Designed miniproteins, single chains, continued (3). Designs and how they scored, part 96

Each design is a single chain, and the fold is of that chain. pLDDT is the mean over its residues in the fold that is shown.

## One batch from the design tools (miniprotein)

Design m11539
Fold by ESMFold2-Fast:
Structure m11539 (fold): chain A 80 residues (1-80)
Amino acid sequence: SIGDLLLELGRLSRQLQDAIDNNEDVSTLQKLLDELQAQLKKLEELAKKETDPEVKEGLQRVIDETQRLIKSVQDYINSK
C-alpha cells in the first residue's frame, strides 16, 4: 500500500542519516541509497496515477524531499 511505501521511505531515510552520522563505509551508504531510489521510483509511479489533487500534492512533497536527501547523500559520498 502507499502507506507501507511511505513508512519504508521514512525507515530508509533514517537509516541513511544514521549511517552517515556513524561514518559507515561507502558500500553501506550506496546500498541504502539504491534501496531509497527504488522506493522513490515506486512512489513516482503512484503519483503519476493519482487523480486526487490533495493526495498528489502530498506525494509530490515526499518525492521532492526524498530527491533532496538522495542528492545530499550523493554529495556526501563524493566528498569521501
Scores: mean pLDDT 85

Design m11540
Fold by ESMFold2-Fast:
Structure m11540 (fold): chain A 71 residues (1-71)
Amino acid sequence: SAEMEEEWAKMQEYAAKAYEAYEAGDLEKAREYFEKAVEHAEKLASLLPPEYQEKAREAIEEDRRLFEEML
């Protein structure tokens, strides 16, 4: 759907900005942009059939944990 495509594009945009901030040494901005990417990932998860939403949210939380470990 158009909404899924828009949310996916925004997730990628913020993920890229998080990486750019990380490479620049701005860890606080890297965290802020990563959290914005997560917000759009969670919106994408909400557009899945209900039976898949819990697993998608678990994956998002694991990715958040791994990102924090890298900082």
Scores: mean pLDDT 84

Design m11542
Fold by ESMFold2-Fast:
Structure m11542 (fold): chain A 109 residues (1-109)
Amino acid sequence: GSGLSPEEARRLMRETLRQQRALAEKGDPVAALNLIAAFSMAAAVSEDPELRERFQKAADRYAELAVKAGASKEEVDSARKTGINAAKTLTPEQRELVVEVARDVLAEE
């Protein structure tokens, strides 16, 4: 487990997603695949239908960027499944953290 405070964990997760977003926008397919997994995970844990739809649309945007950057359709499908499967392993506190971080980063766009 991490020895980080909840606030430090949120800060590091937001910064990681911002860095992956910047790389994906510059044409890094791995960064785009990582964001597909992250937003697919956030969508899977979100109980709010509106937030779930926003996260799913974000995952779809990064899927288009990943394919444009040279990722295969199979890699995109695998990234979505990775995020959805990761969502099943989260505690309630981790689910809340994932939704908050994903929402905050998405609101910056």
Scores: mean pLDDT 87

Design m11543
Fold by ESMFold2-Fast:
Structure m11543 (fold): chain A 68 residues (1-68)
Amino acid sequence: SHMEELKKREEELEKRRKAARAQADGFVASMTDPELAAETQALMDEAIERWEKARREGKAPVGLAPRA
């Protein structure tokens, strides 16, 4: 059943996004250079935001994957 497959993948993506965000936040927090931390945070936050937006639109964002 294809609908069950799609819902299962969506739930997995949500879990992976949360884990990726936690890792990104920890990495940025370890940075001592505020300018680099701000740029890195902006990129990671944008990637997560695009994944959430694309999921609601029913498509994956082109560019970054939540696990990458």
Scores: mean pLDDT 68

Design m11544
Fold by ESMFold2-Fast:
Structure m11544 (fold): chain A 67 residues (1-67)
Amino acid sequence: APAPNPLSPLELKVLSLIVREGPLSNKELAKALGVSQSAVSKALKALEKRGLLERDKKTGKYRLAAP
């Protein structure tokens, strides 16, 4: 089985916020976490590559990827 790589603290916080608050944009996550949009963007891309999040192209918000 593919080994689960450990998530960074920021990646975990991003996932937790989306689970609690529903779909959130990069800007909303940056505001909520008090970090730059660049840092959030990197975390979001890592989570998308893992298949944990997907982006809604109409709203620009990220949600849990439910297969």
Scores: mean pLDDT 77

Design m11545
Fold by ESMFold2-Fast:
Structure m11545 (fold): chain A 108 residues (1-108)
Amino acid sequence: GAVLATARVLIDLGDLAGAARLLATALERGEISLEEAAELLAEILRKLGVSPELVEKVENLPKMSVEEQRKLAREVIEELRKLGVSPELIEEVERLLETMIEEIERKK
């Protein structure tokens, strides 16, 4: 839909913070699926230089236990800090990860 198209445009333009913010809000509103959110978050992480191994784990986040999801979220945030990603962008990625985990927990 329009949200996914807009998120892809923002990612292509390098507005990764805007893309993450849009995805978190759309997921909270039920406008996108957890699978769609995970796929686009993986694209954001690839653009930021996150390791392919960690990106693959993010794509599979909906299939994990809540404990594994929270551990993965911490690993992603720590890698972003090591890569020198801005605090503003890290905060938006953290919010998106938290929103995804909350959605998975609500549907169980």
Scores: mean pLDDT 86

Design m11546
Fold by ESMFold2-Fast:
Structure m11546 (fold): chain A 50 residues (1-50)
Amino acid sequence: IDLSKVTTLDQAKAAVAELDEQIEREKDEIRRSLLLMQRSVAESILKKLE
């Protein structure tokens, strides 16, 4: 997911939800760790847009 294109509150919420689903399905520990980092960035964007 391209977090640089997230400009609205709804997009930020959708990005967090999508990353949560990807994390749930990801079985590779390294890739799961990267998704968790992306989720943290998306959550920070969400807080900034609130």
Scores: mean pLDDT 77

Design m11547
Fold by ESMFold2-Fast:
Structure m11547 (fold): chain A 74 residues (1-74)
Amino acid sequence: MDAVLRALQAAKLVAEADKLAEEGRYDEAIEKYKEAIALDPDSATGYKRLSDVYKAKGDEKLAAEYEAKAKELE
């Protein structure tokens, strides 16, 4: 699979995870965001979303770690 197809699949997983997070299903959202990161590990988007979900769960340490990773990839 080329980089464009992986990025599109990762974006679909992010959209699915966003819906799960909106429902308060944070653990399932985290799983989908991690799948998206596995498909497109150089994308800052997955890490930014993962940071937001950990923040919503009250895990400020993991939220800060993923935010830092997202900034590193920019």
Scores: mean pLDDT 81

Design m11548
Fold by ESMFold2-Fast:
Structure m11548 (fold): chain A 92 residues (1-92)
Amino acid sequence: MEELQKQLDALVAELQSKGIKVEVKIEGNTVEIIVETDNVSKLIGGALTAIGLGFDGVEVEVELNGNVLKVVIRAEDEKTALEAAIRVLQGV
């Protein structure tokens, strides 16, 4: 768990260093991700990754509005939710 949290925090920091605004909220097995950038192609990448997770048995909600992407992940456990969140951010 701590290693996944560190990996998530490192990805958030990397994206922020590139001028992408990222906010992540973790509540047990639910993770909410908000990504804001004027580079819409990066938001599309994150959105497609999140949609793909829905076919792998993770419950995902995806909202793309202008330059803001919101993804809500609900999984069986905290580990699966964090792994899914990491995959979404890697898709940005």
Scores: mean pLDDT 83

Design m11549
Fold by ESMFold2-Fast:
Order: structure tokens, then sequence, then C-alpha cells
Structure m11549 (fold): chain A 74 residues (1-74)
């Protein structure tokens, strides 16, 4: 159960990361920051709920992608 919920948070984080990338391509830094905040929260939730290495690795990758994109916004 928790791993299925963790996978949903991984997916939600990935969608928010894509939203942030699209916003940055348009020069919309405010929308990018909002999407990155959502992506970070969802990635942290996925890590909190995950019990498998695969889901934990995906959550960690999402957090790294968020950190890298935040450096482009700031």
Amino acid sequence: MNDELAKMYVWSSQQSIKGAQGALERGDKETARINLDHAEKNAKESLSLSTTKEIKDEGKKNLKDVDDLKKKVD
C-alpha cells in the first residue's frame, strides 16, 4: 500500500518537474518556483513512504532534478 502511494508521489513530482521546465523555457520564473516547490514536497513524501530501493532512487533523482532546476530559477 505505502509503495503504491509512494509511486503516485514520484509520478506527481515528475509532472511538477516537467511543469517547472516548461515554465523556465517560457521565462515564467514564478510558475517554475511554484512547480519546483510542489515537486520537492512530493519527492520528499515518496521517500518517506517508500520501502523499496527502486522507488527511493526515483525520489532521490527527483530531488536532485529539483535542486538543479532551482539553481536556474535563482
Scores: mean pLDDT 85

Design m11550
Fold by ESMFold2-Fast:
Structure m11550 (fold): chain A 68 residues (1-68)
Amino acid sequence: HDRLARFARLLKRVAGARLTPLELIRLMNELANTEDFEEGVRRVLAELVERGLLTEEEAERILAELLA
């Protein structure tokens, strides 16, 4: 729904070329199967930080903007 699409746009905007289209699709599918959207977003952001695709600051900014 709207929140999932908005999260995908924020990830694309912040991560840019660091996040491939296939990886973005995988992450969106993972999140779509999560009962708690906010918790799912936090898990996805933590994974991207662990993988070095986002900084902690970028992840926190995305979360804050998404939940605003």
Scores: mean pLDDT 81

Design m11551
Fold by ESMFold2-Fast:
Structure m11551 (fold): chain A 116 residues (1-116)
Amino acid sequence: AATVTMSGGGTYAEGSSVTLSAKVSGLDFSRAAVFWYRQRPGQPRQLLAFGGGVLRLMLPEERRDRFSASVDTAAQTAYLTISNLTKEDTATYFAQALDPIQGILVTGQGVQVTVV
C-alpha cells in the first residue's frame, strides 16, 4: 500500500528553525501531488503548500518569508521548513500524497511541533 512517513516533530525554541520531512512510498512520485497542512490547537486544518515537483506556498505573502517547501524526487521526499519559529507555529503538521491517475490519496501520521 502507499504510505507517507513523516519526521521532524519535537519541541523547539522560539526563533529556531525546523525542517519536517515526508517520505512517500508505494505510488509514482513523479506524477504525485504533495500537500502540506497544519492544525493548530482549536483551529481548522490550514493548507500550507501544494504542488507536484515544485511546491507552491498557500500562505499570505507576509508569512512566506518564514516558510519554504520543496521535494526531492530521487529521495521521494517532501520537505517543509519553518524559520524564526513563533508560538503560533505550535501545531500538528500533516503531508498528503495524491496519485491522480490511480486515485490514491495517502496521509502521513502527522508530527507535533511545539514551540517554547
Scores: mean pLDDT 83

Design m11552
Fold by ESMFold2-Fast:
Structure m11552 (fold): chain A 57 residues (1-57)
Amino acid sequence: MTVEEAKEQLEIVKKAAEGMMKNPETADLGKKALEASEKTYRDIVERQREAARQAAA
């Protein structure tokens, strides 16, 4: 998965989570989903950065 693909996925989840947060019943679920997606995105960015640095050496 590329950083760009991960960013697009995160953006989709953000929009879905925003809709969930408008309903009190699903607001907590929306927050948790967004948090999980942000964590995954950060991990992907970090790995890609490390791989790029290794290739440049």
Scores: mean pLDDT 78

Design m11553
Fold by ESMFold2-Fast:
Structure m11553 (fold): chain A 70 residues (1-70)
Amino acid sequence: GAPALTPEQLAVLELVAEGLSDKEIGERLGISPATVRRLIDEVMQRTGLRSRDELAEFARALREAEVTLP
């Protein structure tokens, strides 16, 4: 199954999948870019992923697993 992520980590991950920067994610969520970077680093540690592209692919896979498009 998918690694256990917090709601904050999932929110950041979804915005990474949308192609937003750390600054844009921070603006969207009302948190600092430093907090965004910390959450991304925590997701990378939990998933073993090493790049933003890998995080975006992972987030998209999680979204597709929850909502199957016809």
Scores: mean pLDDT 76

Design m11554
Fold by ESMFold2-Fast:
Structure m11554 (fold): chain A 63 residues (1-63)
Amino acid sequence: MTVEELKKIIEEKGLTAAIRYISEKTGVPLEEVTEIFSEAKAEYGFDPEKVAELVLKKLEERL
C-alpha cells in the first residue's frame, strides 16, 4: 500500500472506509487502526496526504 493509494481512499470513501480497508489488508485489529487514524487526524486533520503518511509509518513500526 502506498501513501497515494491510501490518500485516494480517504478522499473518495472517507476515514471509516480507509480504516476498514487497512484492517482487512494488514490483519491489524480494527480498534488499533482506528487509534492510529485518530492520532494522525489530531496532528494533521486538514491534510489527507500527511494523515496517510503517518498512518503507514505507524503501521510499519508495528509490523
Scores: mean pLDDT 78

Design m11555
Fold by ESMFold2-Fast:
Structure m11555 (fold): chain A 68 residues (1-68)
Amino acid sequence: SAAESLREILEELKSIPEIEAELVGEDKVVAKSTLDVPSQIGLALRIIGDYPNVRVELKGNTLIISAR
């Protein structure tokens, strides 16, 4: 389910020292990072590839991950 995917994504992002990730409400993960833009894009593409039922948006240095 999308909720299970979001919980797995949250734990993966929390393991990265440059990322501060939190679950907002029950359906969205917000991750703020100090990663450079290419690393942020690479991470977003990896999440989309691994979790086809989620959407990822990059806004500045913040990744917003929600159910598709």
Scores: mean pLDDT 83

Design m11556
Fold by ESMFold2-Fast:
Structure m11556 (fold): chain A 82 residues (1-82)
Amino acid sequence: SAAADRAAAEAARAAAVAASEGKRLTDSPNALQDGQAFLQRAEDAVAAGDYRTAAALYQRAARENASHPTSAVGPLLRGEAP
C-alpha cells in the first residue's frame, strides 16, 4: 500500500511540477488553474515525505481536472480518420 501510494504520488507529482513550470500552462492554463491548488498541496506533501496524504491530494486534483471542461479526453479519439 505504501509503495503504491508513493508510486502514484511520484507520477502525479512529476506531471504537476512540469505543468507548474509552464509546460502545460501554454497549452491548457485553465486546466492547471482548476487543479493547481490541490496539486501544490500534494507536491508539498511529497516533498515532506507524506506520500499517503500526497496520493489522496493528487487523486482529488486529478478528479477536479477531469471535471474541468477543457480537460476532456473525448477529443483525443479524433486522431483516427480525419
Scores: mean pLDDT 58

Design m11557
Fold by ESMFold2-Fast:
Structure m11557 (fold): chain A 62 residues (1-62)
Amino acid sequence: SAEERAMRAAEEGAKAIAEGLELLTGQKATYEVEKVDDETIKAVAETEELKIELTVPKSGLQ
């Protein structure tokens, strides 16, 4: 479904951001993706000292 594709895209993006944070900081990073509502996905990537949070409309994901 379109929702499954959007969630996969968001998860891949969050993972890439987490890997980038690990390279930049030397710290272990985690990532999470969740559906906030029918049109909105929240992606978070964080280390011990840094947190990046993205709110992404599903229409913005290709």
Scores: mean pLDDT 78

Design m11558
Fold by ESMFold2-Fast:
Structure m11558 (fold): chain A 80 residues (1-80)
Amino acid sequence: MTPEVRAQNKQSLLDTADFYEKHKEEIANSDLNLHAVISATDLLISLAEIELEDDPEAKQRVIDALKATKKALEEALKKR
């Protein structure tokens, strides 16, 4: 990867993960198809593992944010 491509991919994943973490409480309080949102977070975690392989700090930040979102949604599903 060129440094510019890595920077753009990193920023895109960080922005996406930040968006999900910022709205996780609103999403968790919604009972509309939480399984689909959980699947989307799993896909994004997989993408972070591939795209951020050479940047462990950015990779950890993205994965932690998405896992926090996923956990909140899974806990909401258990109460259904």
Scores: mean pLDDT 78

Design m11559
Fold by ESMFold2-Fast:
Structure m11559 (fold): chain A 71 residues (1-71)
Amino acid sequence: MEERRERVRREIQDHLLAAMRAAQQGDRDTALQHLDKAKELIRKAREEGLISEEEAKELLEIIDDVRSSIL
């Protein structure tokens, strides 16, 4: 269970980092795709009990911050 939680957290973080890098390079479409994937993973992980509600809220706030920075 813990190993699966770590893997899911890393996968979410990898997509967030990829989104931030794409945004830095001006590739808004790619950045938004990675943010959408991260959001889907967060929803699924929370449904399966792999991450806490607090952790999910924190990650979703990061997604909102990155998304709002892409104009």
Scores: mean pLDDT 82

Design m11560
Fold by ESMFold2-Fast:
Structure m11560 (fold): chain A 70 residues (1-70)
Amino acid sequence: MTEKLLEEINRVLEEAFRAAVALPDPAQRQAWIERLKKLGEEARKNSDDPEKLQEILEEARRFLAEVRAA
């Protein structure tokens, strides 16, 4: 069920992106935006691989927690 995994990944990445753009330091904002962009690209490249998408989802959730703590 890769469609549902991609939907959840996109939701988490969108939340993380919103948190990243709210960061006061421009260098930290840019670094987080690039990390999130790269992870989104990996999800698109592996859109037919549910195991890889699950790994990407866990990484996206970790990034969301980290950017919210920044």
Scores: mean pLDDT 83

Design m11561
Fold by ESMFold2-Fast:
Structure m11561 (fold): chain A 58 residues (1-58)
Amino acid sequence: MEELRQRLLAEIGAVLAAIGDVIQAELDGDAAALAAARAELAAAKARFDAVVEELEKL
């Protein structure tokens, strides 16, 4: 149980970091960085959703 909570907190942190990267890339007008940041955000959200699904089955 404790391991799932720690994973959830880690994935929340990853999502927030990825959101920051997307915002920064948009402000900089860097299309390549924006594409990479959006891909990272999508990956972080998928990992977050997987942990939430595990928690919902408890």
Scores: mean pLDDT 82

Design m11562
Fold by ESMFold2-Fast:
Structure m11562 (fold): chain A 64 residues (1-64)
Amino acid sequence: MIPKSKEELDREVREALARMAYGLAKRAVEQGKITPEEAAQWIRDVAEKLGVPEEGERLAEELK
């Protein structure tokens, strides 16, 4: 039995993709390739396109 609807499962996948994008952005900041502000904005844009803007805002705060 699947305890979650397809929409809930799709949301978890999108949140996982947003967290992957966070990992890439954090590494780029650590390597000095982009600023934390640029990384935060990119994470917000990616999360919005994935339909999880709340997760994007949370992850952007982690980069400050």
Scores: mean pLDDT 77

Design m11563
Fold by ESMFold2-Fast:
Structure m11563 (fold): chain A 61 residues (1-61)
Amino acid sequence: DIPIAYQLVPDQKEELYATFERAKELFREGRYEEALALLESLPIGSPEIAELRAEARRKLA
């Protein structure tokens, strides 16, 4: 009897955060296309992830 919220294992949550940190590094390096691709691969983002996606899209526009 595990709530749906607990179906994500801790390792998966850490993997999502690691992907977000990698996307921030790519964005910092000016690799906006790769940063956006990683950010879009994240299933659900915090407001921080959504904001960085929007900024990456603006850099590519």
Scores: mean pLDDT 70

Design m11564
Fold by ESMFold2-Fast:
Parts: sequence; structure tokens; C-alpha cells
Structure m11564 (fold): chain A 63 residues (1-63)
Amino acid sequence: MTAEEYFLEGLRLLEEGRYEEAAEQFEKAIALDPDLAVAWEHLGEALERLGRHEKAAEYYAKA
């Protein structure tokens, strides 16, 4: 699987409201391609939805 494939799966899970699973897919995307800025941004969004605002801010800064 590519970083983009994990990112797209994360977007699908985010749309379904499955925020923990979405965050896991975005983390896998970043592990393969840490320069994929959109994955950092969406990981921040997923964490914000989970109420993890401090972690979300950290990942937004990486985007």
C-alpha cells in the first residue's frame, strides 16, 4: 500500500465518523511519506474530533 492509499482510506473513515480508525490510517500514510502535508493536517482534524486538542495542534504545526 502507498501513503496516498492510506490517506484516502483515512478520508473515507473520517466521513463515516470513525475518527480513531481514520487517525490510524493517516499515521500509516505519514510513516510512509512524512512530507505528505495533507495527511498531517487531516490527522490533526481527526484528533480534534476525538477531543485531543493538544495533539491536534502539534500535528497541524507539522503540516
Scores: mean pLDDT 81

Design m11565
Fold by ESMFold2-Fast:
Structure m11565 (fold): chain A 88 residues (1-88)
Amino acid sequence: MVTREVRIPVKPTKASLEEIAEKAREKLNQSPIVRYAVRPLGGRVEVKVEGDSLVVTVTADHPELADQAYREAVKIVEEVVKELGGEV
């Protein structure tokens, strides 16, 4: 297993960080790479609120899968932040 983690500072304007995290988790659970590649191989993707930031953690079977899932997870989180009126 390989782990990738990033701390994304967020400036929320319309929604709380926890609302943003919950929406991001919902979208990640619907992501094909998370559902059909990461999770079936025993990996996971997590989003947590820490202070003024969202912490995204990806654990996957291989480095290539971890890197791909990590890029997708960060993209989804940033899209949710923008949809809910925040800034990254």
Scores: mean pLDDT 81

Design m11566
Fold by ESMFold2-Fast:
Structure m11566 (fold): chain A 55 residues (1-55)
Amino acid sequence: MLVKTIAPVKLSNGKVIPKGSTLKVLEEVDENVVKAQSLDTGIVGLVPKSFLEPV
């Protein structure tokens, strides 16, 4: 599933995924968090669903 960030997302490793980035959802961790990979940078991280919209 492809999703887009609606706001900058700061990851636990200190890296930031910019607003408007396209991510591939790899797995759903829980009701509020997905594991996703940025298609632009290849960065994998845990992202709150509230910061994502469907593409």
Scores: mean pLDDT 80

Design m11567
Fold by ESMFold2-Fast:
Structure m11567 (fold): chain A 63 residues (1-63)
Amino acid sequence: AAPILARATKDVPVDSPAVLKLKKGELVEVLKEYPDGNVLARSLTTGRVGLVGRDLLEDLGVL
């Protein structure tokens, strides 16, 4: 399936090396969804890949 474009709904501070730090409004590609409610995403601003809570993202469409 094509990656999903999504937007951060709030700032996500880094509390772990595995977590993707995001600012509110930052665009990401959702690369993989996990059954625990987390996603693996890539920031389109920084190119960084990490985990983020699915609840923190607003889906914008398929890339």
Scores: mean pLDDT 77

Design m11568
Fold by ESMFold2-Fast:
Structure m11568 (fold): chain A 80 residues (1-80)
Amino acid sequence: SKEEILEEALRLLEEFVAKYPDDTLLREMAAGLRQALAEGDFETAKDILRGAIVYLRENYADDPFAQEVLERLEELLEKL
């Protein structure tokens, strides 16, 4: 379901935030995704997920942990 896919995306993004707690924008994206998911706003959740993927690709491309998270987030977005 869309909820299960978005919950997995949120889990992955929150794992990333835990590794980089000083990244305020990433933390805000995770909070926004959590809020959208709680409200059942899947369109906003998808938009936030797309933004997070772009952000990780541009700012963390050389980080192996970020690359693993990015690959999984991209797979989840494709299923939505």
Scores: mean pLDDT 85

Design m11569
Fold by ESMFold2-Fast:
Structure m11569 (fold): chain A 85 residues (1-85)
Amino acid sequence: GELAEKLLAEAERLVEEAKELLKEAKEKPGDKEILLRAIALVLRAIGLLIEVDLNAPLLSPETAARIKALAEEALKLAREALKAA
């Protein structure tokens, strides 16, 4: 419902913010604070995706596809942050 859409939009926003922070981290090698900030946003996005899953008794194929895409993007960002560390 509307709650799931709001949580997904928030997760999408956090993923985009994490991408910008990872870009900054690549431009400022050695700044561990930027990397930690990016990781924190990725973890928060994952938490919101879990919240969507737990609050949806039956996920539509469309909603499930959006969750999968966001989870794959969050995992990609986490791997990039680990490589930058």
Scores: mean pLDDT 78

Design m11570
Fold by ESMFold2-Fast:
Formats: sequence, C-alpha cells, structure tokens
Structure m11570 (fold): chain A 71 residues (1-71)
Amino acid sequence: TDAENRSGILRLAAGVAEKLGLPEEAKKLREASKGEAPDEAVEYAGQGVSAYNKGDLERAREYLRKAAEAL
C-alpha cells in the first residue's frame, strides 16, 4: 500500500541519516515511519536515500535535513 511504501522510505532514510552522522534527523524519521508524514518529508527522504546510493553524501545530508524539517 502507499502507506507501507511511505513507511519503508522513512525507515531507509532514518538508517542513512544515522550512517551520515545525523542522529536527531534519524530519530525524527524513525518516529515518522510509525505514523503519518507529510508528502514533502517523504519526497525529501526518498531523494536523500537516492543521493546516498549514488555516493553523493553531501546532497544526501541536505535532503535528509530537509525531510526532518518538513516533519
């Protein structure tokens, strides 16, 4: 379901944020994965994970901070 996909993206983003040294953002993203999150937060979280997978760690940090801020 859409909710399951959204939760999955937020969980992945939380793990990436933790690996990138963003513990507060990781905590917020993990909590958001258990409930409802704004579309903007999920979109930024997805972009952060995508950037991390491409090796762009600076862009990944930027998107994950924006995701947490949008919560």
Scores: mean pLDDT 84

Design m11571
Fold by ESMFold2-Fast:
Structure m11571 (fold): chain A 69 residues (1-69)
Amino acid sequence: DEEKKKKAKEELKELEKIMEKIKELVENKDWEGIREIAKELSEKNPSIKEEAILRLAEAIALDLERRKA
């Protein structure tokens, strides 16, 4: 279905923007900002769990730490 694919594509685009924001906050060690984004996303789309966003941020933090050298 076109509608289903359109929705999935829009959600992916939105997630990419959010990943960029989370990456910036992780680079600044701003975990409070990450929690705020997680809450706002959960409110906007209940399918997105705050825990999932926090786990993603932790994975990004680990990746950035490994690349810091």
Scores: mean pLDDT 74

Design m11572
Fold by ESMFold2-Fast:
Structure m11572 (fold): chain A 68 residues (1-68)
Amino acid sequence: DAAVHDRIGELGRRVYELLQAGKWDEADKLVEEEIARLKKEGLPESDIRQVRAVYRAVRIAVEDGVPP
């Protein structure tokens, strides 16, 4: 769990940096690659869905220019 949590946190930081830099395709690619790795490691679908939903929400907020 700790290792997965650390990976998700690191991915979130990198995705946020890419989104702020306008590198949307690179952010999407990173998220898809890490989700694929987490699925291979046997995470339940509910956890995968949660991670994907969080990143989707952040992406939409940044894209729409909505302040925090």
Scores: mean pLDDT 73

Design m11573
Fold by ESMFold2-Fast:
Structure m11573 (fold): chain A 68 residues (1-68)
Amino acid sequence: SSIERFIGLVLRAIGDPRFDVRLVGENTLVLTARPGGEAALRALAEELSKDPAFEVSLAGNTLTVTLK
């Protein structure tokens, strides 16, 4: 389900030392790249943009992912 994919993404992000992770409300994940993590954040943004369950926005070194 889309909620299970979102939970999996949150757990994946929390475990990744390249990102600072923040949850906003019930369905929004905010990731900020640490120094050297910028390419990984861009790759993740492109990967997640292919999932129709997610609204993805990348601004600078901050990625916002919202479960629709």
Scores: mean pLDDT 88

Design m11574
Fold by ESMFold2-Fast:
Structure m11574 (fold): chain A 118 residues (1-118)
Amino acid sequence: MIFAKSRTFPASADPEEIAEAALELIKESEAETLVISLSFAAPLSPEEMAAVAERVRAIAAENGLEATVLATDRTVVARVDITPEVTEEQLRGFIAAVAELGREAGASSITVTAIKEV
């Protein structure tokens, strides 16, 4: 059985507050996977979608994380596996930087999902 908990934030929210709330969700659920989604009210061009997805991959690498990043016409989704070697500081840095990128790219909302297999 999969247990999943999500919170959605306006893209105007403070990236550090989004990161702290996401970390609380991860701790409360004992999550094994983090999913962060950037949602756009207007569809992005294919070139803009590719640029945002590539920047999300770069941010993951800068924080020592391996992310699977998928882009649709209105959403960029990043999935990170939370292994025992992943630190709270790596997750905080990643979430805050992706939230700031979403705000700069014109995202309308940011959704954080914590997932545990039970």
Scores: mean pLDDT 85

Design m11575
Fold by ESMFold2-Fast:
Structure m11575 (fold): chain A 112 residues (1-112)
Amino acid sequence: DEAARLALEEADLAAVRDRLLAAVIRSAEELAALLDELAKQTRSPMVATALYTLSRVARMVANGLVSTNPYTARLQERIRAALDDPDHQARVDRLVGLVEEEVRALRDAALR
């Protein structure tokens, strides 16, 4: 059921936002660990996969790695920009936006 799948994705994305708002995120390493834990608690496979992907990219940022893949490099830049934002609400909005975009990209790929 597509409607049930989308409702599950929306519920999981709302839970991710709430958890990010409640958290203190000071580094890419802390972000990577939080996203990994959120992925394990997530029921939607698409949202879980997006969270695992972004956790790995955040780990690469924490380790000072720069990807030669343009897609991954863009995600690294956006994670860095989000973490550099001094406003916690704006930082969370940027990070949730990244999760939502990754879920859309995974959904589009799965339909092809």
Scores: mean pLDDT 85

